Designed miniproteins, single chains. Designs and how they scored, part 82

Each design is a single chain, and the fold is of that chain. pLDDT is the mean over its residues in the fold that is shown.

## One batch from the design tools (miniprotein)

Design m2844
Fold by ESMFold2-Fast:
Structure m2844 (fold): chain A 62 residues (1-62)
Amino acid sequence: LDALAETSAKALKDYRQYQEQLEQQTAADIAANPQDPQAIRAQGQAELSAYISRLRQELLKQ
């Protein structure tokens, strides 16, 4: 249980860094391809959700 707590803390830190990076990437993609900003934002949100799902599965395998 304690090892899982430490893993969760690391996952939270990695998640925050990834979220910030993804937001910057989404903004850059919108600037480069402004034809459908809503679709680009939706894709970014889907990638973030997929990242969370992957983290959950990785934690379950530990």
Scores: mean pLDDT 74

Design m2845
Fold by ESMFold2-Fast:
Structure m2845 (fold): chain A 74 residues (1-74)
Amino acid sequence: SHMEEELERLVAEAEARIRAYLAANPDASPQEMGRAIRAIMDEVLATVPEEYREEAAKRIEAAALRVYLEFEAA
């Protein structure tokens, strides 16, 4: 569906913004990284219609965790 494609795009946008933050801030503390990731997620979720926000939040949270673990493994 069109909304499914839009959700995939928004998840990819959140993922890209998180990756960019982590790459630009290699010396950030876990607390600083957590705050920045939460802020990025909140900004992206604010653009999502209410009826899709719960599903978008679950997908973005999963993507954020994956990106963070990939960054820590590198």
Scores: mean pLDDT 85

Design m2846
Fold by ESMFold2-Fast:
Structure m2846 (fold): chain A 83 residues (1-83)
Amino acid sequence: HMSKEEFDREVDIALAVMLVALARSNKDRLTPEELREIAEKLIEIAKKYPNDPLVKDAIRQLAEIAREVGDEETAKLLEEAYK
């Protein structure tokens, strides 16, 4: 049986992957505020799991999406969280 801590970690990691997929599929429709909200949620997950490879990859992918839409400020925040 999965522990509460293990379950919470799996949920957070799944959310990180889902947030990136959401941003990628909707990048033409997201406002700067919505993209920033997604980034802030992902940064919170990254703070909990700083060495998780899926979370690190999610941060990197979202930073790329932010740069593609010209949101340099959000991209820089994500890159700082990746370090």
Scores: mean pLDDT 85

Design m2847
Fold by ESMFold2-Fast:
Structure m2847 (fold): chain A 105 residues (1-105)
Amino acid sequence: SDSQQLRNLGSRYFRQGDYQSAVQYYSQSISLDPTNFLSWRLLGLSLNQLGDYQLSIRYYQQALSLNPNDISSWSNLSTSYSQLGDTQSAQQYQQRAQQLQDRFD
């Protein structure tokens, strides 16, 4: 699909360290298919790399609303809260990631 092609293009730029272009293409992918949790997680991760921790949190939350078992989104949410100095939320979300890891391993 066009959405999948845009996500693949975003991931190519992400691997090159071009997080601005990754954000652009993941955003376009989401506008075509807002139901794919991977695009939301990858958008959040790209924004985290750019230092936009508040936006990364919002997009990880969107990924988790679509797939609450996405361990990476819980772990990344913890990291973004830690970067904002919210150590209580960071610990809570890291514990959630660990609980899911223990359940599915």
Scores: mean pLDDT 91

Design m2848
Fold by ESMFold2-Fast:
Structure m2848 (fold): chain A 96 residues (1-96)
Amino acid sequence: MKGTPEALKLVEEAEPELKELYKRGLELLDEASKVLSPEKVRELTLKFVGLVILAMGYVVDARLAETEEEAREYLEKAKEALEEGIELLEKAIAEA
């Protein structure tokens, strides 16, 4: 059933890792601002924010999941979205 205690526990257990990925992305945006043009930093910021919104959507889906397996799948997709954002930022900085 939606909003199961098991799904909520999985979300709570995943939140520290998701928060660390988000913080890493913010730190990379700060680094990018020192080596890239303002226009490129703006473009990267919008892309990263889009991936953060996607990850937040997956966390909501995980909270509403009817099974632990469904919750784990959504949490994995949330992590993948944030990791994609980090990879985009790291690549842009490396190419500077």
Scores: mean pLDDT 87

Design m2849
Fold by ESMFold2-Fast:
Structure m2849 (fold): chain A 67 residues (1-67)
Amino acid sequence: SGEEGLKLYEKYSKTLPGPTAAVQAVKEVEKKYGVDGAIEAAEEIAKHTTGGAAGSALAYGEELRRR
């Protein structure tokens, strides 16, 4: 799920700002693989990005952990 999240982030980052692309990628993984897959994708995106993209991925992943 982490690799899929990175691929989706790369796809969305072509048309969206980094923070928006990161959250959209994690949400897409959540729809396909559920909450655990989305958390894994959020962590993987955060490892390979910086600034707002990494921060937004981690914040959304943390929100999922609280559900």
Scores: mean pLDDT 82

Design m2850
Fold by ESMFold2-Fast:
Structure m2850 (fold): chain A 75 residues (1-75)
Amino acid sequence: MYEFLLLVRLPPHVTEADVRAALEAAGATDVVIHRLSDDEALVGGRMPEAALEPVLAALRALGVEVVGHTARPVR
């Protein structure tokens, strides 16, 4: 299991609910979204390591730009 934190840029037509649904479908859990500005948000949660690429691919499919990411193993 990994805790992740993503800095993302959201297109105007993409909602926090869209991002949450895409992340959960890709295997993320405990998803928290914190809006920083009109077009930027921090997205955190937990996932298996193998879910990282599916998560990033799901966000790209929505047109969401991943500006930065970090993931760390948790016990």
Scores: mean pLDDT 81

Design m2851
Fold by ESMFold2-Fast:
Structure m2851 (fold): chain A 99 residues (1-99)
Amino acid sequence: MLTEEQKKAIEILKEFKEIVENNPGISDETKQKILELLDKAIEFLKKSDADPYPLLRRVFAEIARILGHPELAREILNAKTKEEQDELIKKVFEVIKSL
């Protein structure tokens, strides 16, 4: 059985995936890279009992880098609290919605 934190992490990844799939402002190449990364992360979380926060940090940092925001990627990787990580992930959502 998945933990509540794992369920929430999968929900965040699926919500982001839906935004990417439905965004006409993203190039097909960039869209494919992000969708592949999200799908791999979702499948890993479904099969793992591990803490999802380190995976979310790595995934959203890579997405930020793919979207041309390497400084945001660095901030995400250096997040020291769950609250700081959640706020930085929200910034990645704002970036994708602005495209």
Scores: mean pLDDT 84

Design m2852
Fold by ESMFold2-Fast:
Structure m2852 (fold): chain A 70 residues (1-70)
Amino acid sequence: SASEKIELLRKSVKITADDVQRWAREHVTDEEKLKAFLDRINELLAQPITSAAQASEIMQQIAALLQELA
């Protein structure tokens, strides 16, 4: 169903965010930079996912934030 597909997309976004937050905690030594990054990821996770397009946008933002961290 459409609801099942949306739930799957929400889970995929959360799994990616969790992995990215874990990586950042292990590799980012600047405490202020780490906090700012984690706050941004949490803002993205607070956004509703009601479509594949919204999930894709959030995933692209997570990727961009991770790239800026390196």
Scores: mean pLDDT 86

Design m2853
Fold by ESMFold2-Fast:
Parts: sequence; structure tokens; C-alpha cells
Structure m2853 (fold): chain A 61 residues (1-61)
Amino acid sequence: SLEDVLANVKRTMEYLVEQGEFDEAELVREATLRYLEQHFSPEEVERARKELDELWEKLKA
């Protein structure tokens, strides 16, 4: 489900940032959004993008 994909990606991004792997965390975010664009509605993709962008800004701070 979309919720499962988002939960797994958020966990992965948090882990990579904790390891200092900011570039890898960004690549995971971008790759996930490309995957979602192929499998979910535009509305679901936009919601997911906002959630992942919010997390990414928090992790960079």
C-alpha cells in the first residue's frame, strides 16, 4: 500500500541521515517518487511528495 511504501522510505531516509549519508537519503526520496508516479494516482503522489519533502527538511535541519 502507499502507507507501507511511505513508512519504509521514511525509516530508510532517517537511518541514512543518522549514518551521514545525506546524498543516499535524497536518492531514495527521488527514486521513491518516480516509483509512486507509475503506480498511484496524481493526488496520492502529491500527498506523498509533501510528506517526504517535510521529512527531508526536518532531517537537514
Scores: mean pLDDT 83

Design m2854
Fold by ESMFold2-Fast:
Structure m2854 (fold): chain A 71 residues (1-71)
Amino acid sequence: EVEEAIKAAEEVAKKEPDPELRQVAINTGRAVAELGGTVEQAIDAAKAVASAPNLEEAERIGLEKVMEVLF
């Protein structure tokens, strides 16, 4: 459920060495899970954010993933 999806996203984000990108990845995965996303959607969102080239792009990707769950 939601808690399981959050933990899965956190485990993926933990592998990101940049602490700012890691935090955005955690926050995005948690938001996806809290809005009713699946464990797989939360993991995918965290991975996409962590793979971003910079913080601004990470935040943009995160918003896109959240919007995908809402609609």
Scores: mean pLDDT 80

Design m2855
Fold by ESMFold2-Fast:
Structure m2855 (fold): chain A 68 residues (1-68)
Amino acid sequence: SEEEKIEKILEEAREKLRAAQTDDEMNVVLQEYVEKINKEIKDKQKKIEAAFRLTRLYWEERDRLAAA
């Protein structure tokens, strides 16, 4: 299902964001996974929701990196 595909994409993105050590690395991951969502998710509403969830993960990990 698209829901399972979204969960897999977001989990992969989360792992890569957590492994990133610099803002530049995090920005590369964000761009890569925005493009993956746009390519692989066909339902417009689910695509928007997945993009919002990815953006939330990005800011959470940026806050973590800034606090270190």
Scores: mean pLDDT 84

Design m2856
Fold by ESMFold2-Fast:
Structure m2856 (fold): chain A 92 residues (1-92)
Amino acid sequence: MEKFEKGLEYEKKGDYESAIELFEEVYYESKDLRLKVLALLRMLRIYAEKAPKEVAEAFYEDVAKILGVEPEEVKKAVESGDFEPLVEKVLK
């Protein structure tokens, strides 16, 4: 929890490098599947915003394979910033 919350603070400040570093730690270290999925989607949103469309689409496909969902569902979550519907689907 604490590392994830600190990552959110860096993201709000526009310090995306520090935010990604903390979300990456949460993704690899956390035993909470919900936090792992949220951290992954937050990192993806930061990467996708800076990437060309074709590169962003490739990120959506890769993350969709990891989560066992469709790429369009990942894209919708990342573009809207509403991760809850996708997280709930992954956890069921």
Scores: mean pLDDT 82

Design m2857
Fold by ESMFold2-Fast:
Order: structure tokens, then C-alpha cells, then sequence
Structure m2857 (fold): chain A 76 residues (1-76)
């Protein structure tokens, strides 16, 4: 139970971090904008901004696509 949860969280964290790194590689300007924030803080801020800012919405969509692509690569 707890051990399985910890393993799942580690795997998800790794995929999320890789997706985040790839997003910032494509959009260097975002790295400066969010330099002092964690992955979760950045995603929370982007979700909030996406309600009024089309650019933030587009960035979130790109992150989701990168995350899904990386998950597929981990599938056997």
C-alpha cells in the first residue's frame, strides 16, 4: 500500500520533471519568468493564468502533450 504509493509518486515525479525540462527547453523565456518556482507552483500559476491568458492556456496544453508523450515511452 504505502510502498506502492511511494513508487507511483516517484515515477510520476520523474515524468513530470522531464516534461517540465522539455517545455523550458522549447520556451527559454518561461524559465526566466518562473525561475524561483517549483514544478507544482508553476503549473498552479499557469492554470490560474489560463483563465484570462490564451498564451498560458497554450503552454499548459503543450505541457500535457509532453507529459502524455513521455508516459507512452514508458509503456511496454
Amino acid sequence: SVEDLVKELRERREIMQEAYDKLFEKHPELKERYKDKSVLDVLTELAREARTNPEAREILVEFVKLYQELRKKKEK
Scores: mean pLDDT 74

Design m2858
Fold by ESMFold2-Fast:
Structure m2858 (fold): chain A 73 residues (1-73)
Amino acid sequence: MLEQALKAREQALEILTELGMSTSTIVVNTLASGIMSALEGDEATLEASLKTLEGLVGKENAEKARKRIEELV
């Protein structure tokens, strides 16, 4: 469980770095939450995390992150 959270955080940091987005703690934690929710099949929490991410990095970058998450599932 803790191991999955750490891997989600590492995946979030990798995606943000590849897309040239901010790697601030709040952005990393928001995307990591989205990744965890996607892996658990929690669509409602995934959508909430992506909506929060949209506010932090903009709609286009949030949509790119969504597609990267879909590739992980």
Scores: mean pLDDT 82

Design m2859
Fold by ESMFold2-Fast:
Structure m2859 (fold): chain A 58 residues (1-58)
Amino acid sequence: SPLEKELEEEQKKVDELRAKLDAAITANAPSDEVNALIDEYIKELEKRMKLKKEIEAS
């Protein structure tokens, strides 16, 4: 279904952002850069949770 495809794509984005965030923290990147990555990560996590709920509720 389209929602299952969106969930798969969203999971890939979450995994990529998690890896970038972990790398930035390890490299002691500037706070602005780390905060921007955290904001993107939270946004993608929220979208993933919404998609999971929509699939489960359908």
Scores: mean pLDDT 84

Design m2860
Fold by ESMFold2-Fast:
Structure m2860 (fold): chain A 70 residues (1-70)
Amino acid sequence: SGASRALGALPESKRRQAAGGIAKATGGDADAILEALRAGSSPAEIARAGGVSPEVGRNAVLAAAQLLGV
C-alpha cells in the first residue's frame, strides 16, 4: 500500500520511530517490523513479521504514516 511504501522511504530515524510506534500499538516485535519496513514490505507482510493480525497491522501502519505526515 502507499502508506507502508511511504514509511519505508523515510530516513532511518523516522523508520525506527514508525516501527516502535507500530510495535507499541500492536504488541508486535519492533525489530521484525523495522526490518520489514526497510525491505519495503506490504502492511500484511509487516503484520506477519511483527507477529500480529493483518487487520491490526494494517490499521497501525496507516496510523503511523498519518502521524509521520506521509
Scores: mean pLDDT 83

Design m2861
Fold by ESMFold2-Fast:
Structure m2861 (fold): chain A 105 residues (1-105)
Amino acid sequence: MKPSGAEAMALALRVMYELDRRGPVSREELVAAIVRASEGRLSPAEATAILDAMVEAGVLRRDPETGLLRLNWEGLMAGLNSTDEEETLRKMLEILEEAKRKAES
């Protein structure tokens, strides 16, 4: 079953959180990880569109030295008034769950 945009974004966020714990990741690694985590429900093109939307929204940032992607923890913590990465992830997932409910209403 194809996930909604909010479900796909929540999946991508969870995948990026796990990868970010190991350090910055390439665009190709993140796309491949999202496709795998979706169990084929998302194509590489759909995963790429989600990644680009996350970068545009300021959820992801590109590291200037490596060109690799990571979560924009500084911006996200400031925007969500959170004190740590786990609280930030929880609040982001709550926002995406709310967006999913509103899209289905």
Scores: mean pLDDT 77

Design m2862
Fold by ESMFold2-Fast:
Structure m2862 (fold): chain A 73 residues (1-73)
Amino acid sequence: SAEELKEKIDEYHELLDEALSVLTPEQQKELFKLDEEKGEKVAELVEKEDYEGALEILEEGKEEIKKLAEKSK
């Protein structure tokens, strides 16, 4: 549902903010590229009313953010 999508987007943004607080400038560039790619795909799926697909892309984004944050150490 649209409400579930909003909740997942909020979770994604919280993880993004946490990652930005620990990343180097070089890792932040990787994160911004990831965010741009995931955001474009989510926007496309939402336009098609494919909320389930959008949720899957957001979950992928959350996992990639977690991996990038771990890699920054």
Scores: mean pLDDT 79

Design m2863
Fold by ESMFold2-Fast:
Structure m2863 (fold): chain A 63 residues (1-63)
Amino acid sequence: DLAERAARAVALHLKDKGVKEITESELDRIARNIATGLGVDEEYVRELLRKALEEAGIKIVPD
């Protein structure tokens, strides 16, 4: 699944940069960018990205 790989790549990149938290708005922006680039459903990518970020130890916080 190309969307799953893209979501994991973003999460690992943010972890490598020392990012500990991102906002819900930042999550939405990244998911939209991936979805647009791959021609896939934005909501589907958002769910994959949320999971990948949580697995990477990055907390998603309200704006």
Scores: mean pLDDT 84

Design m2864
Fold by ESMFold2-Fast:
Parts: sequence; C-alpha cells; structure tokens
Structure m2864 (fold): chain A 92 residues (1-92)
Amino acid sequence: MTPGEVAVAIIEVLLESVEEYIKKHPNLSPEAKEYYEKLKEIYEETRRLYEAGKLTPEEAERLINEAQRLAAAVAGADAGKVEEALSTLVDV
C-alpha cells in the first residue's frame, strides 16, 4: 500500500472507533460531538487529497496526527463532563 492508502485506512479505523463509542454513549457532550464532526471533515479531506493524487507522505502524517488528536478529544471531552458533575458534589 502507498502512504496515502495507509493514511486513509488509519483515519477510517479511527472514525469507525469513534462512531462505535458514540453508539455506546448516546448522551455524548456537545464538545465531543463537535470533535467527531471535525474528525469526519479530516477523513473527507484525506480521501479528497488521496483521490486527487495530492496526498504526500508529509500531509498524510499531519492528517493522521490530527485525526488521532480529535479521536482522543472525543473521549476526553466526555470524561471532562463527568469530572465537572463530580466536582459539583465534592466542592467544599
């Protein structure tokens, strides 16, 4: 596989993993939903660049890193909402 094919495949797996997470967590925070939308945009951009023959190894690495950060941010934003709720109960 070319580096571009690998990048599309990695980002697709990340997007699918986030979608499965959302199915199991239907009350996802608005911030987590925003990160998911941004991840979809990164996937669509990566696919467009690949189809246009413009996805260089350098751009592939940048897009993979951005997608990984956004996928982690979905889980992190959801965790932050739980932490805020707990903070309200123990704030003395």
Scores: mean pLDDT 73

Design m2865
Fold by ESMFold2-Fast:
Structure m2865 (fold): chain A 64 residues (1-64)
Amino acid sequence: GLSPLAQKLVDQIRKVLEDESLSREEKTAQIKKLVSEGQSKLSRDEFDKLLAEVENVIAETLAR
């Protein structure tokens, strides 16, 4: 499982990806900011878990 902070970041990234009011460029910019926040605030192990979950969320969103 993810830490509460890592889970919050994944949930925010999922909401950005699912927000149909945002352009692809806006989604990319917001996801970059959230990933950068994770990199600065999480341990390396937690950040690696965050990246794995983000990759899974992106794959799920693109498949739909």
Scores: mean pLDDT 80

Design m2866
Fold by ESMFold2-Fast:
Structure m2866 (fold): chain A 80 residues (1-80)
Amino acid sequence: SLSLDELKALAEQAIAYLRELRAKLEEEGVSPEVLELVEQIIGLFEQATKAKSVSEAQALFAEAERLAQELARLIHEEYE
């Protein structure tokens, strides 16, 4: 099982990746709704870097994963 410090390190890596992804998506002219969803996911990982327990970090990761699945579906819908 992951420690709190390991979860925080993973959250920092996720934030870096998502910021790069957001910049690429913005350059490609995706909808504001897609960019807003990426920002929401970044915000959850930022909260995870400040988590006081493994349970708190895990809950934030679970919500971020849920939004990431929504993001994937939205992209695959080809703006229908």
Scores: mean pLDDT 86

Design m2867
Fold by ESMFold2-Fast:
Structure m2867 (fold): chain A 92 residues (1-92)
Amino acid sequence: LDAARAAAKAGDVDAALAALGPVVQELAKDPELRARLLAALRAILEEIRPEAEAAEALEDEAEREKRLAELAAEGALRLVDAIAALLAEAAA
């Protein structure tokens, strides 16, 4: 998770998601953990949605692209934190 967290903080969403891939696949083998992971993802997307809609309404294309990239990086970081919490519970 450290590599995924570092990538998300650096704004590299693709690298963050690539680092999470193997962890997500292991969690997805358990139906309960898979359901909780999907619930966490939906919650993150719903929380970010109003800010993403506001960003899409920006008239300056460069400002819009920058804001959307910031929101994507924030979402990736929140996903890393949610996965870390699920792993901690699975280890208990």
Scores: mean pLDDT 79

Design m2868
Fold by ESMFold2-Fast:
Structure m2868 (fold): chain A 73 residues (1-73)
Amino acid sequence: MDEVLAELERIKAELEDILNSDLSAEEKMKRAQELVGRIQELLRKHGVTPETLKLLEEIEKILKQLIEKIRKE
């Protein structure tokens, strides 16, 4: 459980880095899709708990911000 939360926290940090980076819209989208894939594999392997659900909600907010930023570039 702690390992799953740690991985989601790293994915969240990577998404925040992408959001604040000077990467092209295409590169940001590609990296975000790779991270979403990692989340899906993690959930498939370990399932969802209240703790992971809360962190996933935070990640979803960052993803929405990233998509909006890409659309405005």
Scores: mean pLDDT 80

Design m2869
Fold by ESMFold2-Fast:
Structure m2869 (fold): chain A 65 residues (1-65)
Amino acid sequence: MEEQRKEELKKLYEETRKKVGDDEAIVAANQYAADWVREHKPASREEAEALAREATKWVNEIIKE
């Protein structure tokens, strides 16, 4: 995931957490990750799975501080 997109994800998580709480922030972060995978228009299942793993890694990194 590109640095700019990681910063957008982190900002979304932090702002949502501040406004409505941890559960909503986690949901928002996972939705952003899913949207990021879709935007890449993976041509194969293997590519889609690789993108999903990368997105999940960054969501977990942000949640774990």
Scores: mean pLDDT 78

Design m2870
Fold by ESMFold2-Fast:
Structure m2870 (fold): chain A 68 residues (1-68)
Amino acid sequence: SDSRKAAILGVSMPVALGRSVFLAGRPKEAEKAFRYLVVDHDVDGAADAIRRGGVGRESYRNVTRLIG
């Protein structure tokens, strides 16, 4: 867990968030997350877009855990 936290902190949050959604089986929503975080630095907006975009509840939870 600590090594994973260090890896996430060593990677920009946009990349970590998008990768988490991609691994949850939602590559299209991963692209949206990357875009929101890269363009607007809007982590909350990215998480809300993932939730509303039809991403499964578990995928949304995983993204929320990754954000904090």
Scores: mean pLDDT 50

Design m2871
Fold by ESMFold2-Fast:
Structure m2871 (fold): chain A 88 residues (1-88)
Amino acid sequence: MELSEEEKKKKEEFDELTKEIREEILAEAAERGMEPELAELIAEELAPPLAYLKVTGEWSEERERELREALRRYLQTNRGWSDEQIER
């Protein structure tokens, strides 16, 4: 099916926001002295859902906090990263 011009613009906006949020997460992680591998994992997992919430207008500080908490639990439980490595 052909995407409408509005859907194409939203996809481009989503892709641009995903990249921007990823770069912000990586910069903040580097400033905090986080492990580069962990920073990349956080950026890859967190940037797309945050971009989606912003594109759909559903973004809030509470929703972002919930996503960050869910990712932190995932990284601790399934990837074996420590609290200190994630919180720095």
Scores: mean pLDDT 74

Design m2872
Fold by ESMFold2-Fast:
Parts: sequence; C-alpha cells; structure tokens
Structure m2872 (fold): chain A 100 residues (1-100)
Amino acid sequence: ISEVAMAASSEVIRHAREASRAVERGDLEGAREHLEKAREEMERIIESAELNGAPKEVVEKMREVAERTVREAEEAIERGDGRGVYEILTRGAREIADLA
C-alpha cells in the first residue's frame, strides 16, 4: 500500500489529536485550522490513490467518506466535543486508507 497514503493517514491522526486538544481548551479557531489540515491530508490520500490507478468508483467513495468525516468533525467542534473530533477524524482516515 502507498507510503504517501500511510504518511498522510498519520498526519490526519496527528491533526485529529491537536484539533481535539484545541476544542478541550475552547480554542475553536485552532480546532478548525487542524481540521482544515486533516482535510488536506485526506485529499493527499485520495490524489495518491487516483494517481496509482484506483477506479473512479473507489475515488468517489473516498471523497464521500472525506466529506462526511469533515462535516461530522465540524459538528463535533460546534458541540465542544473534543473526543468526538478525534474519533471521527481517525475513523475517516482509516476508512479512506482501507479503500486505497
């Protein structure tokens, strides 16, 4: 499996952890910055999969997972649910990586 996908997945987990900590501190701006970086890393996994010949249906499913993950994480930030942000982002990264 792609080294790019593994590295990007690790970065999503790192940003998920930092976003969670930011929410717990009441730093919603910091949480959103880390969520945006997690989104960028998920896009890197998707781009790597597409470049390596993943079928259109797989790429589309990966984008659906990423979009759902970001929406759910935004909702968790709004609720002040730091643990939820971490769990949502790490689950999303795992689902996307498993499709790659």
Scores: mean pLDDT 86

Design m2873
Fold by ESMFold2-Fast:
Structure m2873 (fold): chain A 68 residues (1-68)
Amino acid sequence: RPSEKELLAFYHEAVAAGAPSELAAEIVEAIYKQEPKEVIDKIIEEVKKVNPEAGEFTEKLAEELLKK
């Protein structure tokens, strides 16, 4: 699983891009708990509803963080 440092970096980058802090925190929790990709994708879709550009950026960051 990603380190705490990587999860914190993801959270700060997503929020800086315009993702709502609550949704960014939900993504971090889902990744930390190793939830299915469908759960993570659903939260990212909620970010896209609020700010499409931030949602796309957050999706790309999450894909990089989850890379095996």
Scores: mean pLDDT 82

Design m2874
Fold by ESMFold2-Fast:
Structure m2874 (fold): chain A 73 residues (1-73)
Amino acid sequence: AVVEQEIDEEEFERQMEEALEYIRTLDRETLEEALAALRRMLAQAPLAPDTPAQQRLVEALERLKAEVERLLA
């Protein structure tokens, strides 16, 4: 169901799964560029996110960064 005040955790997890699967198809050079971009985005993100949207953004960036780092190891 679409509810404006509901946190779309299922949709968030679905999009994260798709993003992680896509990242696994990228070559090393693209992964290194993605890692650099993710690190810059995280450096600009608030250290203490106050809104659900900010919390999800930081969580998404950290999870994507972790997968890229795992693939580059």
Scores: mean pLDDT 73

Design m2875
Fold by ESMFold2-Fast:
Structure m2875 (fold): chain A 77 residues (1-77)
Amino acid sequence: SLERKAEAIAFALATADEVTPEQLANALGLSKETVERILDRLVEAGLVERKDGKYRAVDPSKEAAEKIREIALEALR
């Protein structure tokens, strides 16, 4: 479901030091373009930073992860 994919994106960003669009796309069965669109929205929201093609959560707290999940879910629709 889209809800489970959004939760998985939030969990990956909360638990990994850095993630790549290819890593998330392969793990979730999404296109790289879809994942990059979601990650870029999270960067615009100030929840994720992009450096050298890798993405990192600015705040790995549960509260920030819940906000990441909500934005990812909206972007998957």
Scores: mean pLDDT 84

Design m2876
Fold by ESMFold2-Fast:
Structure m2876 (fold): chain A 56 residues (1-56)
Amino acid sequence: SEEKIREEAKKLKEQGVKEVTIKATSSFDGLKEAYKRKKILEKEGIKVTKIETYGP
């Protein structure tokens, strides 16, 4: 999963994308995964401007 997130960051940088919004379920596991993605993306130079939650 971490390697897949790094590949996502690489593709975003190649497309000139510097800022993203992460979408996550409002569950404990969904938020935990979203914050892990944020940390990895920010290490790769992609700014996470918002974590948008969805679900009941």
Scores: mean pLDDT 79

Design m2877
Fold by ESMFold2-Fast:
Structure m2877 (fold): chain A 64 residues (1-64)
Amino acid sequence: MSEEEFEREVALALAEMALGIEKSLSNPDPEAIKELEQVIADLEAGKITPEEALKRIREILRKS
C-alpha cells in the first residue's frame, strides 16, 4: 500500500465518521451532510487529494 493510498483511506474514514456524527445530532445540518457526502464521492472518484479532503472536512465541521 502506498503512502497516498493510506492517506486516502484515513481521509475517507474521517469523512464517514464526521457524516455519521452530523446525522446523529438532534439538529443535523443538511448542508454539512451534503458537503460531506460530496467530499466522500470526490475522494472515491480521485477528484481531490486526501489533503484537500481533510481541509474540506475541517471547514465543514467548523461551519456546523
Scores: mean pLDDT 78

Design m2878
Fold by ESMFold2-Fast:
Structure m2878 (fold): chain A 76 residues (1-76)
Amino acid sequence: SLEEKMKEVIEKELEEFKEYLLKNPEKGEQILQQIKDQLERAREYAEKTGTEYDKLYVKHLEEFYKRVEEIYKELS
């Protein structure tokens, strides 16, 4: 249930990102860097807390980053 809802949110955000990139191709690198920075902070936080929730958040953010990078490369 939660995992399915997270996937739906990610798919929606990816479609919005693709539309944004088509209108603003020069912003791709900036957005990727912002997500990468967020991911690094999330990893550090998960290491400190050791909670299942924080580890799951990192996993979802890594999947999101990978798919955003793939979209950016396809549109470049």
Scores: mean pLDDT 80

Design m2879
Fold by ESMFold2-Fast:
Order: sequence, then structure tokens, then C-alpha cells
Structure m2879 (fold): chain A 100 residues (1-100)
Amino acid sequence: DPVISKEALEKMADTLAEELGLPKDPRSRAAAFLYGLAVDAFGLTPEELSRLYGKPFDLDTLLALSPEELIQLLRDIAKRAGVPDSAIEQLVEFLKELLK
């Protein structure tokens, strides 16, 4: 299966939140997941992402975003990374589950 499993995504989100010293609340886990996905999985730098969005791409900024803004940001980053629409929808559904 060329798609990362839900269990692997959950482990990645929890590991990133722990490494970044964030509490294990839904918003912190979602922000950590999006940051790690953009930087580690897609190879985008925080500087490139900051230029793209016209504001600092850091955890404090991500934690201040609404759930809808986090979802839209994930879609934009994944499209820029060349991720297929079907895989983007799977990542969005996972992000929505983290935000519950």
C-alpha cells in the first residue's frame, strides 16, 4: 500500500509533539503533525513556507490557526509538494481526527 497507515501517522504526530515539547491536546498534535509533514516528509523549509504564506511558519503561528485554516494550509502544502488529491484527502481526514 503506497499510502502511509493511520497508525504510522498517529505515531508520527505523537512523536513530533513530544520532540517539540508540546502538550498532547488535539490542536498541539495537529500543529506538530502539519509542521513535521511539511518539513520532514515534503522537505520544505520553514523559510520557504514563511515566504509562501507571508507570515512566520512556526509552531506558535500554527497553534493560533483555526481548524479550518490548518486544513486549508495542509491542502496547499500537499498540493505544492505534488501529492495526489486522493492522498491529500486522506491526510485531511487524519488531521480532522487529530482535532477531535
Scores: mean pLDDT 75

